# Designed miniproteins, single chains, continued (3), part 4

Each design is a single chain, and the fold is of that chain. pLDDT is the mean over its residues in the fold that is shown.

## One batch from the design tools (miniprotein)

Design m8116
Fold by ESMFold2-Fast:
Structure m8116 (fold): chain A 76 residues (1-76)
Amino acid sequence: MLSDEEILELLGKAIEYVKLGYKAKEEGNYEKAIEYLEKAKKYLQKIAENAPNEHIKEAAEQGIEEIEKLIEELKK
């Protein structure tokens, strides 16, 4: 299982990719936005798989669901 420090590092990367995804969306580049959001989702998936407790796992899973909804909206 990952340490708390490693979980925070992965969360930081997920947040960075979400920000990049929103920036690409604002620039009208929906393909690039989806690419960044998929990368953010992968980091959250790694957190969920290695979560030290149920609360962190549930939070990561909620984040994944929200990103999936955003990706679906960008594909329309």
Scores: mean pLDDT 84

Design m8117
Fold by ESMFold2-Fast:
Structure m8117 (fold): chain A 90 residues (1-90)
Amino acid sequence: SELEKELLEKLAEASRKIEEAAEAREKGDLDKAIEKLEEAIRLLKEAIELARKLKEEHPELAERMDALIEALEGAIEQAKKIIEELEKEK
């Protein structure tokens, strides 16, 4: 579906931002690493909203979408924890 394609595109974009954050951290650019992780969090939140829409439009996908939402919420909390750790290193 179009909505599933949009979801996959948002997840790919979030993954790219996480990779960019890791690269910035390796170079010692903590501010850039934090910015990229904040961008990833925004994209993951958008992916959660798309997953909720998929669940509403396709009730047969509810279990799969609930599992994905839980995983994405966990990823957001982990990213927030990393940001907190990076802020303490500044």
Scores: mean pLDDT 90

Design m8118
Fold by ESMFold2-Fast:
Structure m8118 (fold): chain A 64 residues (1-64)
Amino acid sequence: SEREERLAELAKRIAEEEKERALQLPGVESASVERVGKTTYVVTYKRNGKVLKRTITAEMVEAL
């Protein structure tokens, strides 16, 4: 649906922003964005040897 397409675009943009933010942090070695569902993305980054993840979903986007 058009709503789902809009939510997918918003979730992708938020995930990309989180990746860019993570790369600006001191000690960050890498960052990546992976699509795991139609409206769900996972941002993974490694900081000081630790792997950190944040999930961005359509529900999270609607709450904004």
Scores: mean pLDDT 78

Design m8119
Fold by ESMFold2-Fast:
Structure m8119 (fold): chain A 103 residues (1-103)
Amino acid sequence: MSEEEKEKVVELVREAARILEEAARRSKDEHARATLLAIARQLRRLAERIEESEDAEEIKREVEIAAEGLRLAAQVLRAEGHEEAAEALERAAELLEKAAELL
């Protein structure tokens, strides 16, 4: 993995976290806000781990697992009636899927 590819992956993961943080600020439901902020914090930690890692295959696996987790969280929140939060999680998952394609 090149340094430029790594920087792009980190940017996409951080943008995914930013989308969730903005959705949390707009949410009026405490449970939805807490869930979005918890996932955003996990994505920011993932970005830090990516910056420190030299293993492109392990990074790709972690990013793919994170994307799958966001899609699952979106299904759960949509089932609970939190449509805007679910849409934000789906948009964040798309960015993580794009990041995985660069690896």
Scores: mean pLDDT 87

Design m8120
Fold by ESMFold2-Fast:
Structure m8120 (fold): chain A 95 residues (1-95)
Amino acid sequence: ASLEELQAHAENLAAVLREAAEEVRKKAEEAEKEGHLEAAELYRKAAELLEEAARLAEEAAASDDRERAVALIERAVELAIEAEKLAAKAKELAE
């Protein structure tokens, strides 16, 4: 992929990750309201990882270095996968 294609991909990824972080924070608030405190904590951790991933994706979108952009995107994806695992565990605990 060209640097421009990587920057466009990273910009889209950042937007998706920020939206996902907001949704997961809403799930944390709902879980806490229902008394599922352990689930709420895991959702909060997942949201924090998604917010960090979004920042890395935003940094990749602003990068003029192809290798740096790729490394930042890869790290953002790794954090998003960790967040998904925490959110899945939180869902099981809330049920």
Scores: mean pLDDT 90

Design m8121
Fold by ESMFold2-Fast:
Structure m8121 (fold): chain A 112 residues (1-112)
Amino acid sequence: ELTEAEKLIGKGLKALSEGNYDEAVKYFEEALKIDPNNAVAYFLLGQAYLDKGDYEKAVEYFEKAIEIAGPDNVDALMLLAEAYRKLGDTEKADEYYQKALEIDPEKARGFR
């Protein structure tokens, strides 16, 4: 059963896959107005901003996703590490990469 928030996330995910990052952001923000604690919507906002090159916004949304979902989301940790690396914060990038390695070494080592 899809909620209205889940339907908006689906539209945003389609826009994201098509490279329509501004449309994706709009759909994920609309989903968060319905469900303000939706960790998936925050994670996907982080991805959209990372793809747009807005690394500060990407960090903000990935940190919010981890805050809500808990610290064991390897995808969020790896993308947060990438966003920090793009910002030049190598210490934070290494910290989040190490956390991801402790949870899932195979998945974490698959990233560059």
Scores: mean pLDDT 85

Design m8122
Fold by ESMFold2-Fast:
Structure m8122 (fold): chain A 65 residues (1-65)
Amino acid sequence: SEEQLEELLREVAEELGVEITPELRERVRRAVEGFLNIGFDEELALKMAYMLVSLDVEGELGMKR
């Protein structure tokens, strides 16, 4: 599970060209925990967390002028 979270962090960072910071790690962890808490299984929670964090970071990057 933690190894899967680290792999997810690596994929998000590589796809978006951002560094793996403690803040990004915590953001991904919270997203996964949030989806698990509402009844998603681990595989679906990881996929949904990937999409949510990727969209949020892309939005933040798109807002940088």
Scores: mean pLDDT 76

Design m8123
Fold by ESMFold2-Fast:
Structure m8123 (fold): chain A 65 residues (1-65)
Amino acid sequence: GALRELLLERARRLAEYRAKQLAKKKFGEEPKEVKVERVSERTFRATATSSKGEVVVEVEVAPLP
């Protein structure tokens, strides 16, 4: 339903945002690339890559109706 799609889209954006924040905090620079993947029905994995390394963040949506 529409609510499910909205929550999943928000989770994708949240994963990307969190990965960017973590990369900036850890490396002190803007990540060169952020890749977001849906790894399960309710889980998104975002990988932020910089010249100094990478960070991975996973966001899981609570059980959906």
Scores: mean pLDDT 81

Design m8124
Fold by ESMFold2-Fast:
Structure m8124 (fold): chain A 66 residues (1-66)
Amino acid sequence: SREEVLRLAREAARRLGLDEEAVVAAVETALQNGASYEEVKEALREALRSGDPELLERRLTRLAAL
């Protein structure tokens, strides 16, 4: 669900030391541009597993470019 994805986005932002509002906005942009909930959740989970804020930025930018 959208609520589940946005909750995961806030958790990822907090754990990676990123601004929650910025990450949520990036996720919402990706979803508006045609990314699926599963694609976004995968990007968030990968960034959380790696501990890499730059990976999250790259993945969300790619999804938003659809």
Scores: mean pLDDT 84

Design m8125
Fold by ESMFold2-Fast:
Structure m8125 (fold): chain A 80 residues (1-80)
Amino acid sequence: SKEDLLEVLEELSELLAQARTKEEIKEALRKAIKLMEEKNLPKEVIEAMREALKALEANDWEKFKEALGKLQKLVGEIVE
């Protein structure tokens, strides 16, 4: 639901605001993915988050930015 998606995004935002290292950012993304799967959120959103995490793990900043842009667009379509 939109409420479940917003709840996961709020938790992710809080974790990212507190993150001081790349490892903490990766852990925040992993937790968000797990929560999205548990709440049965849209597969496209989950896949975009996985792409972002994979790109970050590979130090591929161009793919990371691309994945974040895709995620932002998908979230906008669901929430707005």
Scores: mean pLDDT 78

Design m8126
Fold by ESMFold2-Fast:
Structure m8126 (fold): chain A 86 residues (1-86)
Amino acid sequence: MLSLELILRAIALALRAIGLIFEAELLLEKYPDDEKIKKAIELAEKALELAMEALKAPEEEAKKLLEEAEKLLEEAERLLEEVKKK
C-alpha cells in the first residue's frame, strides 16, 4: 500500500492539474487558436492521468510517476504564463 505522503502528493498534483485545465479552457475561449493553451491542456491532462496511475502503482513506480506529473504541470504553467504575459 502507498504511504500517506505519496497518496497526498498524488491528490495534490491531480487537483493542481484540474485547476490548470479549468484555467486553460477559460483562456481558450478568449484565444481559441492558441497552440500554447492547447499544449498546456494536453500536458495537464497527461499529468492528471499520471497522478491517478500513481495511486495504483507500487511505491517506487508511484514516485517516478509523480515526478513526471510535476514536471508536466510546471511546463503547462509556463505555457499559460506566456499566454497571459505579452
Scores: mean pLDDT 84

Design m8127
Fold by ESMFold2-Fast:
Structure m8127 (fold): chain A 65 residues (1-65)
Amino acid sequence: EAEARALLRRAAEAFRAGDSMAAREAAIAAARAVGGDEEAGLAGGTAAAALGVEAGLAALRAAAA
């Protein structure tokens, strides 16, 4: 899950920079790294941007399970 954590961190940083497309792409890549789909990635990315990377990773794992 180190790759998913790094990608969620990148998604949160891109969102902070105002690059919503890069943020979405990184969040979807994080989901793919843990066997989740696009919807799981968007849930994880949204949580990471709002609540931090660890919350995003927890949301991603819950949605991917």
Scores: mean pLDDT 77

Design m8128
Fold by ESMFold2-Fast:
Structure m8128 (fold): chain A 56 residues (1-56)
Amino acid sequence: MIEIVVPNSVGARAAAHDLEKAGEGTFEVIDDERIRVVAKSEEAAKKVVDAARLSG
């Protein structure tokens, strides 16, 4: 499991939801600025990080 914290952006939330639907991990909203994502693989975590960067 890989735990990351990313900006709470539309893109980050969409990628985190896709990760949960795929069974590749879970996410939790920390506050209005941040979400915590626990991914099963580095590739899954990277997709959320990349989405946060592009949307941010």
Scores: mean pLDDT 80

Design m8129
Fold by ESMFold2-Fast:
Structure m8129 (fold): chain A 84 residues (1-84)
Amino acid sequence: SMKEKEEEIWKKANELSKKVLKEAEEKAKKLKDKKERQKLVQEAVARSLRIIGDAEEKILLLRGKMKETPGSREAIAAFEEALK
């Protein structure tokens, strides 16, 4: 269903976002320079935000292709609530 596709996109985006942040934090711990650590973490945060934004865009495009049903409206509302 379209709801399952939207949930999968969001789940994958959240998992990838968390992985990017965790890997950056682990790499930062190995760096001796505070400025280099801060830059690495900031770049990871920016990438994380792009991943979430890309997922939102994909879901919006998916919504534009699906026929309107009660189930699709509920899925859209649930995703929008999750973004708050």
Scores: mean pLDDT 75

Design m8130
Fold by ESMFold2-Fast:
Structure m8130 (fold): chain A 64 residues (1-64)
Amino acid sequence: SDAAKREIAESLIEAGEEYFKQGNYKLAAQAYKKAGRLYESLGLHDEAQTLYEKAAKAEALAKA
């Protein structure tokens, strides 16, 4: 359901924020990308774009 997708996306955002805070940028990027895809499936394209931008930043930090 759409409600379940939103709940999963919110949990993934929280996990991504915690991974990012811990310096685990690879897992942070993965969590943000999964949440972004769920938001896209819900038609929340602007919110999904913000999550993909956070994932890209995390990916850049993981390579440094």
Scores: mean pLDDT 89

Design m8132
Fold by ESMFold2-Fast:
Structure m8132 (fold): chain A 57 residues (1-57)
Amino acid sequence: MKEVIEEAKKRIEELLSQGKTRQEALDEVVKWLKEKGFSEEFARTIATLALAELEGL
């Protein structure tokens, strides 16, 4: 689980550096996690946790 969250955090940072919004970054990470076989609900949870950790929450 920690490894997936760290990978998601890196993806969010890359997307934000490309000028994407927080919502666009979350949606792209959810799509990427679903491509890896995660459910939509679990993918959204991981993406939200990764963003929260990046923001120091």
Scores: mean pLDDT 80

Design m8133
Fold by ESMFold2-Fast:
Structure m8133 (fold): chain A 114 residues (1-114)
Amino acid sequence: INEGKTLLSQGKYDEAIKKFEEAIKKDPNNADAYTELGEAYLKAGQYDKAVEYFEKAIKLDPNNAEAYTKLGEAYLKAGQYDKAIEYFERAIKLDPSNNVAKGLLEEAKKKKEE
């Protein structure tokens, strides 16, 4: 149904990136499209680009707990543990039931100590 999401589920990250970039070009204020583009870059291992697009998503929708969790995950994968901790704590503050962010927060704290 969403061509970009279908490409992501198939592991076709470069093709998914192109489709989400097309969606943003048609609607530059679509916060969800920036979150999906960030996720595609994260899955492609392009962590700096993932950070950039999750930050754009948060700027458009500052209450999106999922985008904060994904931004923290991108920083964690990039080895920036202090930033990862900061954004996971913010995600948990927005959604205290977010067990994914809680688990990743503990991982980031352990990685910082190593």
Scores: mean pLDDT 84

Design m8134
Fold by ESMFold2-Fast:
Structure m8134 (fold): chain A 103 residues (1-103)
Amino acid sequence: MITQSPTSVTAEVGESVTFNVTFSENVDGKVAWFKQKPGEEPQLLIKNASKLAPGVDSRISASGSGTNFSLTISSLKPEDEATYYFKNLYKNPTWSNGTTLTL
């Protein structure tokens, strides 16, 4: 089971937001974060729990290990408005329910 919180957040441009994930089992860091805008394919943001994907803005960072993971977006811009998903890649690939960010 994956629990991502909050399920929805409203923030202002220039603020920072953090999304948290708790997993019911240890996933050995084989986890990824994705961003999806309406009408677009999911974009990989973070791989291996904390490694920024090529071309992703350095305002985005992730941390965590074992069963607890976080994604932080600093200095929010209008283009950050999207739904953010966590994916377990370890044994049984599973998507989180996501967090919708509104600005």
Scores: mean pLDDT 80

Design m8135
Fold by ESMFold2-Fast:
Structure m8135 (fold): chain A 70 residues (1-70)
Amino acid sequence: MTEEEENELGARSLLAAAEKLEELGADPEIVEQLRELAEKFRNNEPIDLEVVERVDKVLEEKADEFAALA
């Protein structure tokens, strides 16, 4: 894959995660941060590692909620 294709796939994965988090009632601020990360990833812009770490933490917290809802 080209780097552009790789970035697009990564961005789409992040957007899908944001959509799922939004449906499950996650904090709108975190959902917005995830969408911003996806946009930066798509545009090959520098990503703030603090934002990545925060998103990962929320995803871990919501993983238990996803399991409980299933």
Scores: mean pLDDT 72

Design m8136
Fold by ESMFold2-Fast:
Structure m8136 (fold): chain A 66 residues (1-66)
Amino acid sequence: TTVTVTVTGDKPALTSDGSIIKPGETVTLEGNIEIRELPDGEVLVRNLDTGEEVVFDPEDATITVT
């Protein structure tokens, strides 16, 4: 599964490696992907094979799953 996160708003997405996905930028995760809503309303996208994580506010980012 390929998951693409595009930051469309002013709030950046955060990655588990300390990188920031800035407004207008895109990050792609490929593999066994888990997508879940956190209790505070943020969305977590995690690659279960690599442990890579992306956290974003759903008002400020769009997710595409293929």
Scores: mean pLDDT 80

Design m8137
Fold by ESMFold2-Fast:
Parts: C-alpha cells; sequence; structure tokens
Structure m8137 (fold): chain A 88 residues (1-88)
C-alpha cells in the first residue's frame, strides 16, 4: 500500500544520497559530502510525508552541490516515478 511505497522510496533516496556523499568524500570534497548526507536525511523524511516536499529538498541540494547534479537528478527522478505509482 501507499505507506510501503513511501517507506521504500525514502530508503532508496537515502541510499542514493549516501552513495553521492561517498563519491564526494573519495574526491576530497568533505564539505559537499557532509552537506549531501544532511540533505539525504531531510529528503527521506520529507518523502515519507509528501513526495513533492522530498523533490524540493533534492532540488535545493542540486543548487548547493552542482558537481553531483547527475546523481541528484537520479534521486529526483526516482521520487517522481514513485509519486506517479502512489497516485495511480
Amino acid sequence: MEQELRRETAAEVRKLMDEAAKKAYELGNFKEASLIRSYGDRAAAAVMRDPDAGIEVLEEARQKVPSLKEMLDKAIELVRERKAQIEA
């Protein structure tokens, strides 16, 4: 049901954001890694309540960390796809 889809979406967003943070950390971008990890937690929490709020948090992260745009776009696309399934 809807709650399971939201929970799974939040978990997948957190995993994608953790991978983005690890990539930034490995490149020596520690400030970006910390920032992305924080946004990941906020986005996952937002998705549990409202997928649109989750997308807004992820879009803010893209503006703050343009170097990880490709990975953040993937997370945004995931939330949009899952929102369509929840609304169907």
Scores: mean pLDDT 82

Design m8138
Fold by ESMFold2-Fast:
Structure m8138 (fold): chain A 91 residues (1-91)
Amino acid sequence: GEKEELLERARELLERAREALREGRYEEAIRLAREAAMLALRASENPLKAIGLLLRMIGLEIDLELGRISAREAAERALELAEEALELAEE
């Protein structure tokens, strides 16, 4: 089903994001984690929590653009948000 396909794609992107983070490719890790989170949120049956996670992801990207956080910290937080989105989607 669509939910299963979205979750599998999200997991693949999250694994690639973890590899990028390990290799110091922070911009790529952030992009991949964001893509994984967006796919997981599309699979979610809880729209209010999904919106909350999306707003947190947007806030993270704004903080990165304003230089309030490092690229490494942004990548680590983006991965955490993607994992939360996957957990929410599996509810």
Scores: mean pLDDT 85

Design m8139
Fold by ESMFold2-Fast:
Structure m8139 (fold): chain A 78 residues (1-78)
Amino acid sequence: MVTVEVSSLDELRETLERAKREGVPHLVIRMSSGLTVRLHRQKDGGYVIQILDPEGRVVDAATTIDEAIEKVERLIRE
């Protein structure tokens, strides 16, 4: 399992886009805000992106990178 750390929404987007391009089966991204973003490749080749709070609870999910970024941005602003 690969784990990376990111400090911005731009870095998060770049990391997710690279992982999807490279066909990474599973990726954990830790954000400086305390949020964790988990990327998982489905058997059909699609991706599920889960957003976890600092306590490790899944608080939101997305199937596209754009949706994941929007949801993370909302959580950081709150």
Scores: mean pLDDT 82

Design m8140
Fold by ESMFold2-Fast:
Parts: sequence; structure tokens; C-alpha cells
Structure m8140 (fold): chain A 60 residues (1-60)
Amino acid sequence: DLEELLKRAEEARRAAPASQAELRARLDMAIREVKEAGPDDPRLPLGVEELERLIAEIEA
């Protein structure tokens, strides 16, 4: 579910400590790309995959 994934990404972004500033910046960009993508945008699957990776890194 894209909506739930975006919600988790935004929560992870807020929870990320200052020491992970680069990871937070990458997450912000990935959130923006996914929100701006249309349903047929070829970048959407890659954006979703990047969001999942970044969330996992922050939550680890």
C-alpha cells in the first residue's frame, strides 16, 4: 500500500537522528519523487524500492 509506505517513510524521517542527516535527505528526496510520480511513471517502482531500503536503514 503506497499510502502506508509514505506514512512510514515520513515517520522514519522525523525519527532519524541528526547523525543520519544524509540518510534523511535521501529519504526526503525519495518521498518527493514517489509523491510526484504518476501511476504509469517508470520511476515509481524504483522510488518505492528506495523508500523501503531507506526506511529499513533508519529503523535498523
Scores: mean pLDDT 77

Design m8141
Fold by ESMFold2-Fast:
Parts: C-alpha cells; sequence; structure tokens
Structure m8141 (fold): chain A 56 residues (1-56)
C-alpha cells in the first residue's frame, strides 16, 4: 500500500463511529503530515482496522 493509499484509507476510517478507530486513523494521518514513512502510516491504518474489528 502506498503512503497516499494508506492516508485515503485512514480518512475513511475517521468516518467510523468508534472513538478508538477514529483516534488510530487520525494518528496515521498525522504521521503522514509529519513526513513519516510509508510503513508508519500503514501501521496506523492497520491498528485502526483492528480497533474497528474489535468494535472500538
Amino acid sequence: MSKEEAVKKARELLKSKGGGTRAAAYEAIKAYEEGGSEEVVANGVKQAEKLLEQGQ
């Protein structure tokens, strides 16, 4: 997943109703804005997806 694709996915996860999922998605976007690596952004997205799966 490219850095840009990861950010797009994070933005979709920000629309979730779970506070934990939204927080993790926001962290991924913040990492992108701060010039973080593709790996860091992708990891944030994966964490947000895990929280969504857990209903958070």
Scores: mean pLDDT 78

Design m8142
Fold by ESMFold2-Fast:
Structure m8142 (fold): chain A 59 residues (1-59)
Amino acid sequence: SDEEMKKVAEEVGLSLSEIKGMKTLLDSGFSEELAIDFAVASGVPEEKARKAVEGIKEL
């Protein structure tokens, strides 16, 4: 799972810790929009956050 998350991070241009944070929210039952808002609040561009969520959903 860490290797697949690292691939998503490299494809989107985010850190592994940012991808892990978003995945934790999604796995905990929070909405995609909340995960995106969390990433944006952390300084991630919205477009990259949306691409990260799409990549995480395929894991």
Scores: mean pLDDT 82

Design m8143
Fold by ESMFold2-Fast:
Structure m8143 (fold): chain A 74 residues (1-74)
Amino acid sequence: MEEILAKLKEIIDNNGSEEEIKKLAEEAKKRGVTYQDFLRYIFTPLGEEAMKSKDVEKARKILEYTDLLRKYLF
């Protein structure tokens, strides 16, 4: 689980492609990592950081990756 979560953070930090998110979603399915795990451990903490720093671009980026990951997990 931790390895898959770390990969998502790297993709977000490096402005990774939709194709990288798609591959990550396939790996997550194989390892039983759920959308709720990504929300709890990656998206929520990063979103809180973006709101605290008033970083509108970071907040938008997090929402975009959240939507992409949901698209490929479901």
Scores: mean pLDDT 82

Design m8144
Fold by ESMFold2-Fast:
Structure m8144 (fold): chain A 119 residues (1-119)
Amino acid sequence: RLAELEAALAADPDSAATYLALGEALYEQGRYEEAVALYERALALAPDSPLRPFILFNRGKALYELGRYEEAVRLYRESIRLLGGIQSRELAENLARALEAAGRDEEAAEVRRELQEQL
């Protein structure tokens, strides 16, 4: 899987989708710093892409695993903004967990309340 994604990058080095997929594969291996770097490259290649909210979400997940909770919160909120609101239970739950880890428990409760009202 990784070798195939690396070969795809060699064939198309400007593919934001391939950088996203490779970042996801590294995240699954616990290689969070490397995953963050690939997501940053994907965002630079696709600043106005429909993939942007998904890349931001995955970068936020990797930053959360690295203990960078405030940065994860910021990326999750930007992902939600680009999607036009909370449209995913997974995204809302990850945002709430990052807020709790950052000591922002009241904001986490608000996110969970919004999820119950919208979904």
Scores: mean pLDDT 82

Design m8145
Fold by ESMFold2-Fast:
Structure m8145 (fold): chain A 72 residues (1-72)
Amino acid sequence: SAEQLLQAARDAEPLFKHNPEALEAFRKGIEALEQGNYEEAAEYFRKAHDLAPEGSAAQQVARGLAERAEAL
Protein backbone atom coordinates (compact mmCIF):
# COMPACT_ATOMS: atom_id res chain seq x y z
CA SER A 1 0.00 0.00 0.00
CA ALA A 2 0.99 3.67 -0.25
CA GLU A 3 1.23 3.84 3.56
CA GLN A 4 3.61 0.85 3.65
CA LEU A 5 5.76 2.39 0.88
CA LEU A 6 5.97 5.72 2.76
CA GLN A 7 7.05 3.93 5.97
CA ALA A 8 9.65 1.87 4.06
CA ALA A 9 11.05 5.08 2.52
CA ARG A 10 11.25 6.81 5.92
CA ASP A 11 13.01 3.78 7.44
CA ALA A 12 15.55 3.80 4.57
CA GLU A 13 16.45 7.54 4.80
CA PRO A 14 19.51 6.93 7.09
CA LEU A 15 21.14 4.86 4.29
CA PHE A 16 21.61 8.14 2.37
CA LYS A 17 23.16 10.14 5.27
CA HIS A 18 26.70 10.16 3.79
CA ASN A 19 25.66 11.33 0.29
CA PRO A 20 23.98 14.76 0.55
CA GLU A 21 22.82 14.93 -3.10
CA ALA A 22 21.25 11.45 -2.98
CA LEU A 23 19.68 12.30 0.41
CA GLU A 24 18.11 15.50 -1.02
CA ALA A 25 16.59 13.59 -3.97
CA PHE A 26 15.41 10.82 -1.61
CA ARG A 27 13.71 13.33 0.73
CA LYS A 28 11.92 14.92 -2.24
CA GLY A 29 10.67 11.41 -3.11
CA ILE A 30 9.29 11.04 0.43
CA GLU A 31 7.59 14.48 0.16
CA ALA A 32 6.01 13.44 -3.16
CA LEU A 33 4.71 10.21 -1.55
CA GLU A 34 3.21 12.24 1.34
CA GLN A 35 1.38 14.37 -1.26
CA GLY A 36 0.15 11.30 -3.23
CA ASN A 37 2.32 12.20 -6.25
CA TYR A 38 3.52 8.66 -6.97
CA GLU A 39 4.99 9.32 -10.45
CA GLU A 40 7.03 12.26 -9.08
CA ALA A 41 8.11 10.09 -6.11
CA ALA A 42 9.35 7.37 -8.51
CA GLU A 43 11.36 9.98 -10.47
CA TYR A 44 13.04 11.29 -7.29
CA PHE A 45 13.81 7.76 -6.05
CA ARG A 46 15.42 7.01 -9.46
CA LYS A 47 17.48 10.19 -9.08
CA ALA A 48 18.54 9.05 -5.57
CA HIS A 49 19.51 5.66 -7.09
CA ASP A 50 21.68 7.37 -9.75
CA LEU A 51 23.38 9.62 -7.15
CA ALA A 52 24.02 6.82 -4.61
CA PRO A 53 27.35 4.90 -4.64
CA GLU A 54 27.36 1.96 -7.07
CA GLY A 55 26.62 -1.34 -5.32
CA SER A 56 25.46 0.38 -2.10
CA ALA A 57 22.40 -0.61 -0.05
CA ALA A 58 21.13 2.94 -0.69
CA GLN A 59 21.25 2.34 -4.46
CA GLN A 60 19.34 -0.98 -4.18
CA VAL A 61 16.67 0.45 -1.84
CA ALA A 62 16.11 3.56 -4.01
CA ARG A 63 15.53 1.34 -7.07
CA GLY A 64 13.04 -0.85 -5.17
CA LEU A 65 11.14 2.18 -3.86
CA ALA A 66 10.97 3.71 -7.37
CA GLU A 67 9.52 0.45 -8.78
CA ARG A 68 6.96 0.27 -5.93
CA ALA A 69 5.92 3.93 -6.44
CA GLU A 70 5.40 3.26 -10.19
CA ALA A 71 3.04 0.38 -9.29
CA LEU A 72 0.71 2.74 -7.34
Scores: mean pLDDT 88

Design m8146
Fold by ESMFold2-Fast:
Structure m8146 (fold): chain A 79 residues (1-79)
Amino acid sequence: MRVEAWLSVLETEDSITVTVAVRLEDGTVYLGSATIPADADLQEAIDRAIENASKKAGLDPETVRAALEAGQARRAADA
């Protein structure tokens, strides 16, 4: 099944908030977010947001991660 995913990042002095959106083949969109301290690794926030989005969508986190990577690969082709 075709799954699309994208993320947005909001950084403040105190925290980093990552929101991951997952769109299923039927057009349903699920959102997962995670907030971590600003001094923590951005990848940790991304991993938590992926877990939260995958739980709502009923998907494995690996499926959501693969969809995000596919989206990034398309953007990298223009670099």
Scores: mean pLDDT 76

Design m8147
Fold by ESMFold2-Fast:
Structure m8147 (fold): chain A 64 residues (1-64)
Amino acid sequence: MKKVLLVADKDLERGKEVAEKLAKELGMDEAIALANMSSEEARELAKRIEEEEGAEVYLAGLPT
């Protein structure tokens, strides 16, 4: 089963650094850094990825 990590952060560079570190530590297949995305938008994206790809999606992010 494919594992995807979504990291939402106002600072895209910081979000990318966090996504890379966590993906490596958790054995994720993909890591996606999201800038200027709300928690609700990130959850909707996660749901779509789970439904379309049959993946397990994990969410970490700032802001709320």
Scores: mean pLDDT 73

Design m8148
Fold by ESMFold2-Fast:
Structure m8148 (fold): chain A 69 residues (1-69)
Amino acid sequence: LSAKAQEAYKAGDYKTAAEYLKKYGEETGSGEAYAVAAKLAEKAGDEELAEELKKKAEELGATELAKEA
C-alpha cells in the first residue's frame, strides 16, 4: 500500500488515507487497495465514497478482502 496512505492513517486523517489508497488502486488496478480505501472512507464518514470504492474492489475480485476490511 502507498506510504503516504499509511502516514495519513497514523495521523488519524482517514479521508486523506482513503484518497491515497484510491489513487494507488487506480495506478495498480489493485482491488485490495480499493477495499482498504472503502473501509477508511467509512471511518471518515464518507458513505458515498465508501460505496463507490467497495464496488470497484468487488469488480477487481477483492470481494473477500472487502468484506473483512
Scores: mean pLDDT 74

Design m8149
Fold by ESMFold2-Fast:
Structure m8149 (fold): chain A 79 residues (1-79)
Amino acid sequence: MKESVELAAEAVREAGRKGKTIDEALDYAGQELQKLADEGKITPEGARLAGIGFVNGASKSKTGKEAADLGAEEARKLA
């Protein structure tokens, strides 16, 4: 559980950083979580918790990079 959530958090940070806006960061992070879950690299529960955390972090951000960083931090706290 914790290990899977940590992996998901790092993956959404890297994917989200490709976005220039908060919306783009959310799109890239969501696509990466879906891909990792479909490939079985993270658990469905880990993907769900990472997604909730990422959205919570992004809602407090002002830029795509900040959304990625804060989203990943909140995702880790839900482990």
Scores: mean pLDDT 77

Design m8150
Fold by ESMFold2-Fast:
Structure m8150 (fold): chain A 73 residues (1-73)
Amino acid sequence: MARERRERYLAELEANKDDLDKIGEILHEIVRDYREGRLTPEEAYEVILAVSKLLRTPGAGGADPEAVRAALE
């Protein structure tokens, strides 16, 4: 179950890598699933790393990594 969710999140992030609003929506779903125990810490870490990499690629004009970290608290 968790592996399928992780792969689905990674695919959604890749498909929407130029849409910051959609990335934010997906990140909220990831945090919620992690808090509800539907993602392991390792799986949550992997998808958060993918978000971080997308936000560092030239495309959308960048995002504040501190704001992303704050959303995870």
Scores: mean pLDDT 68

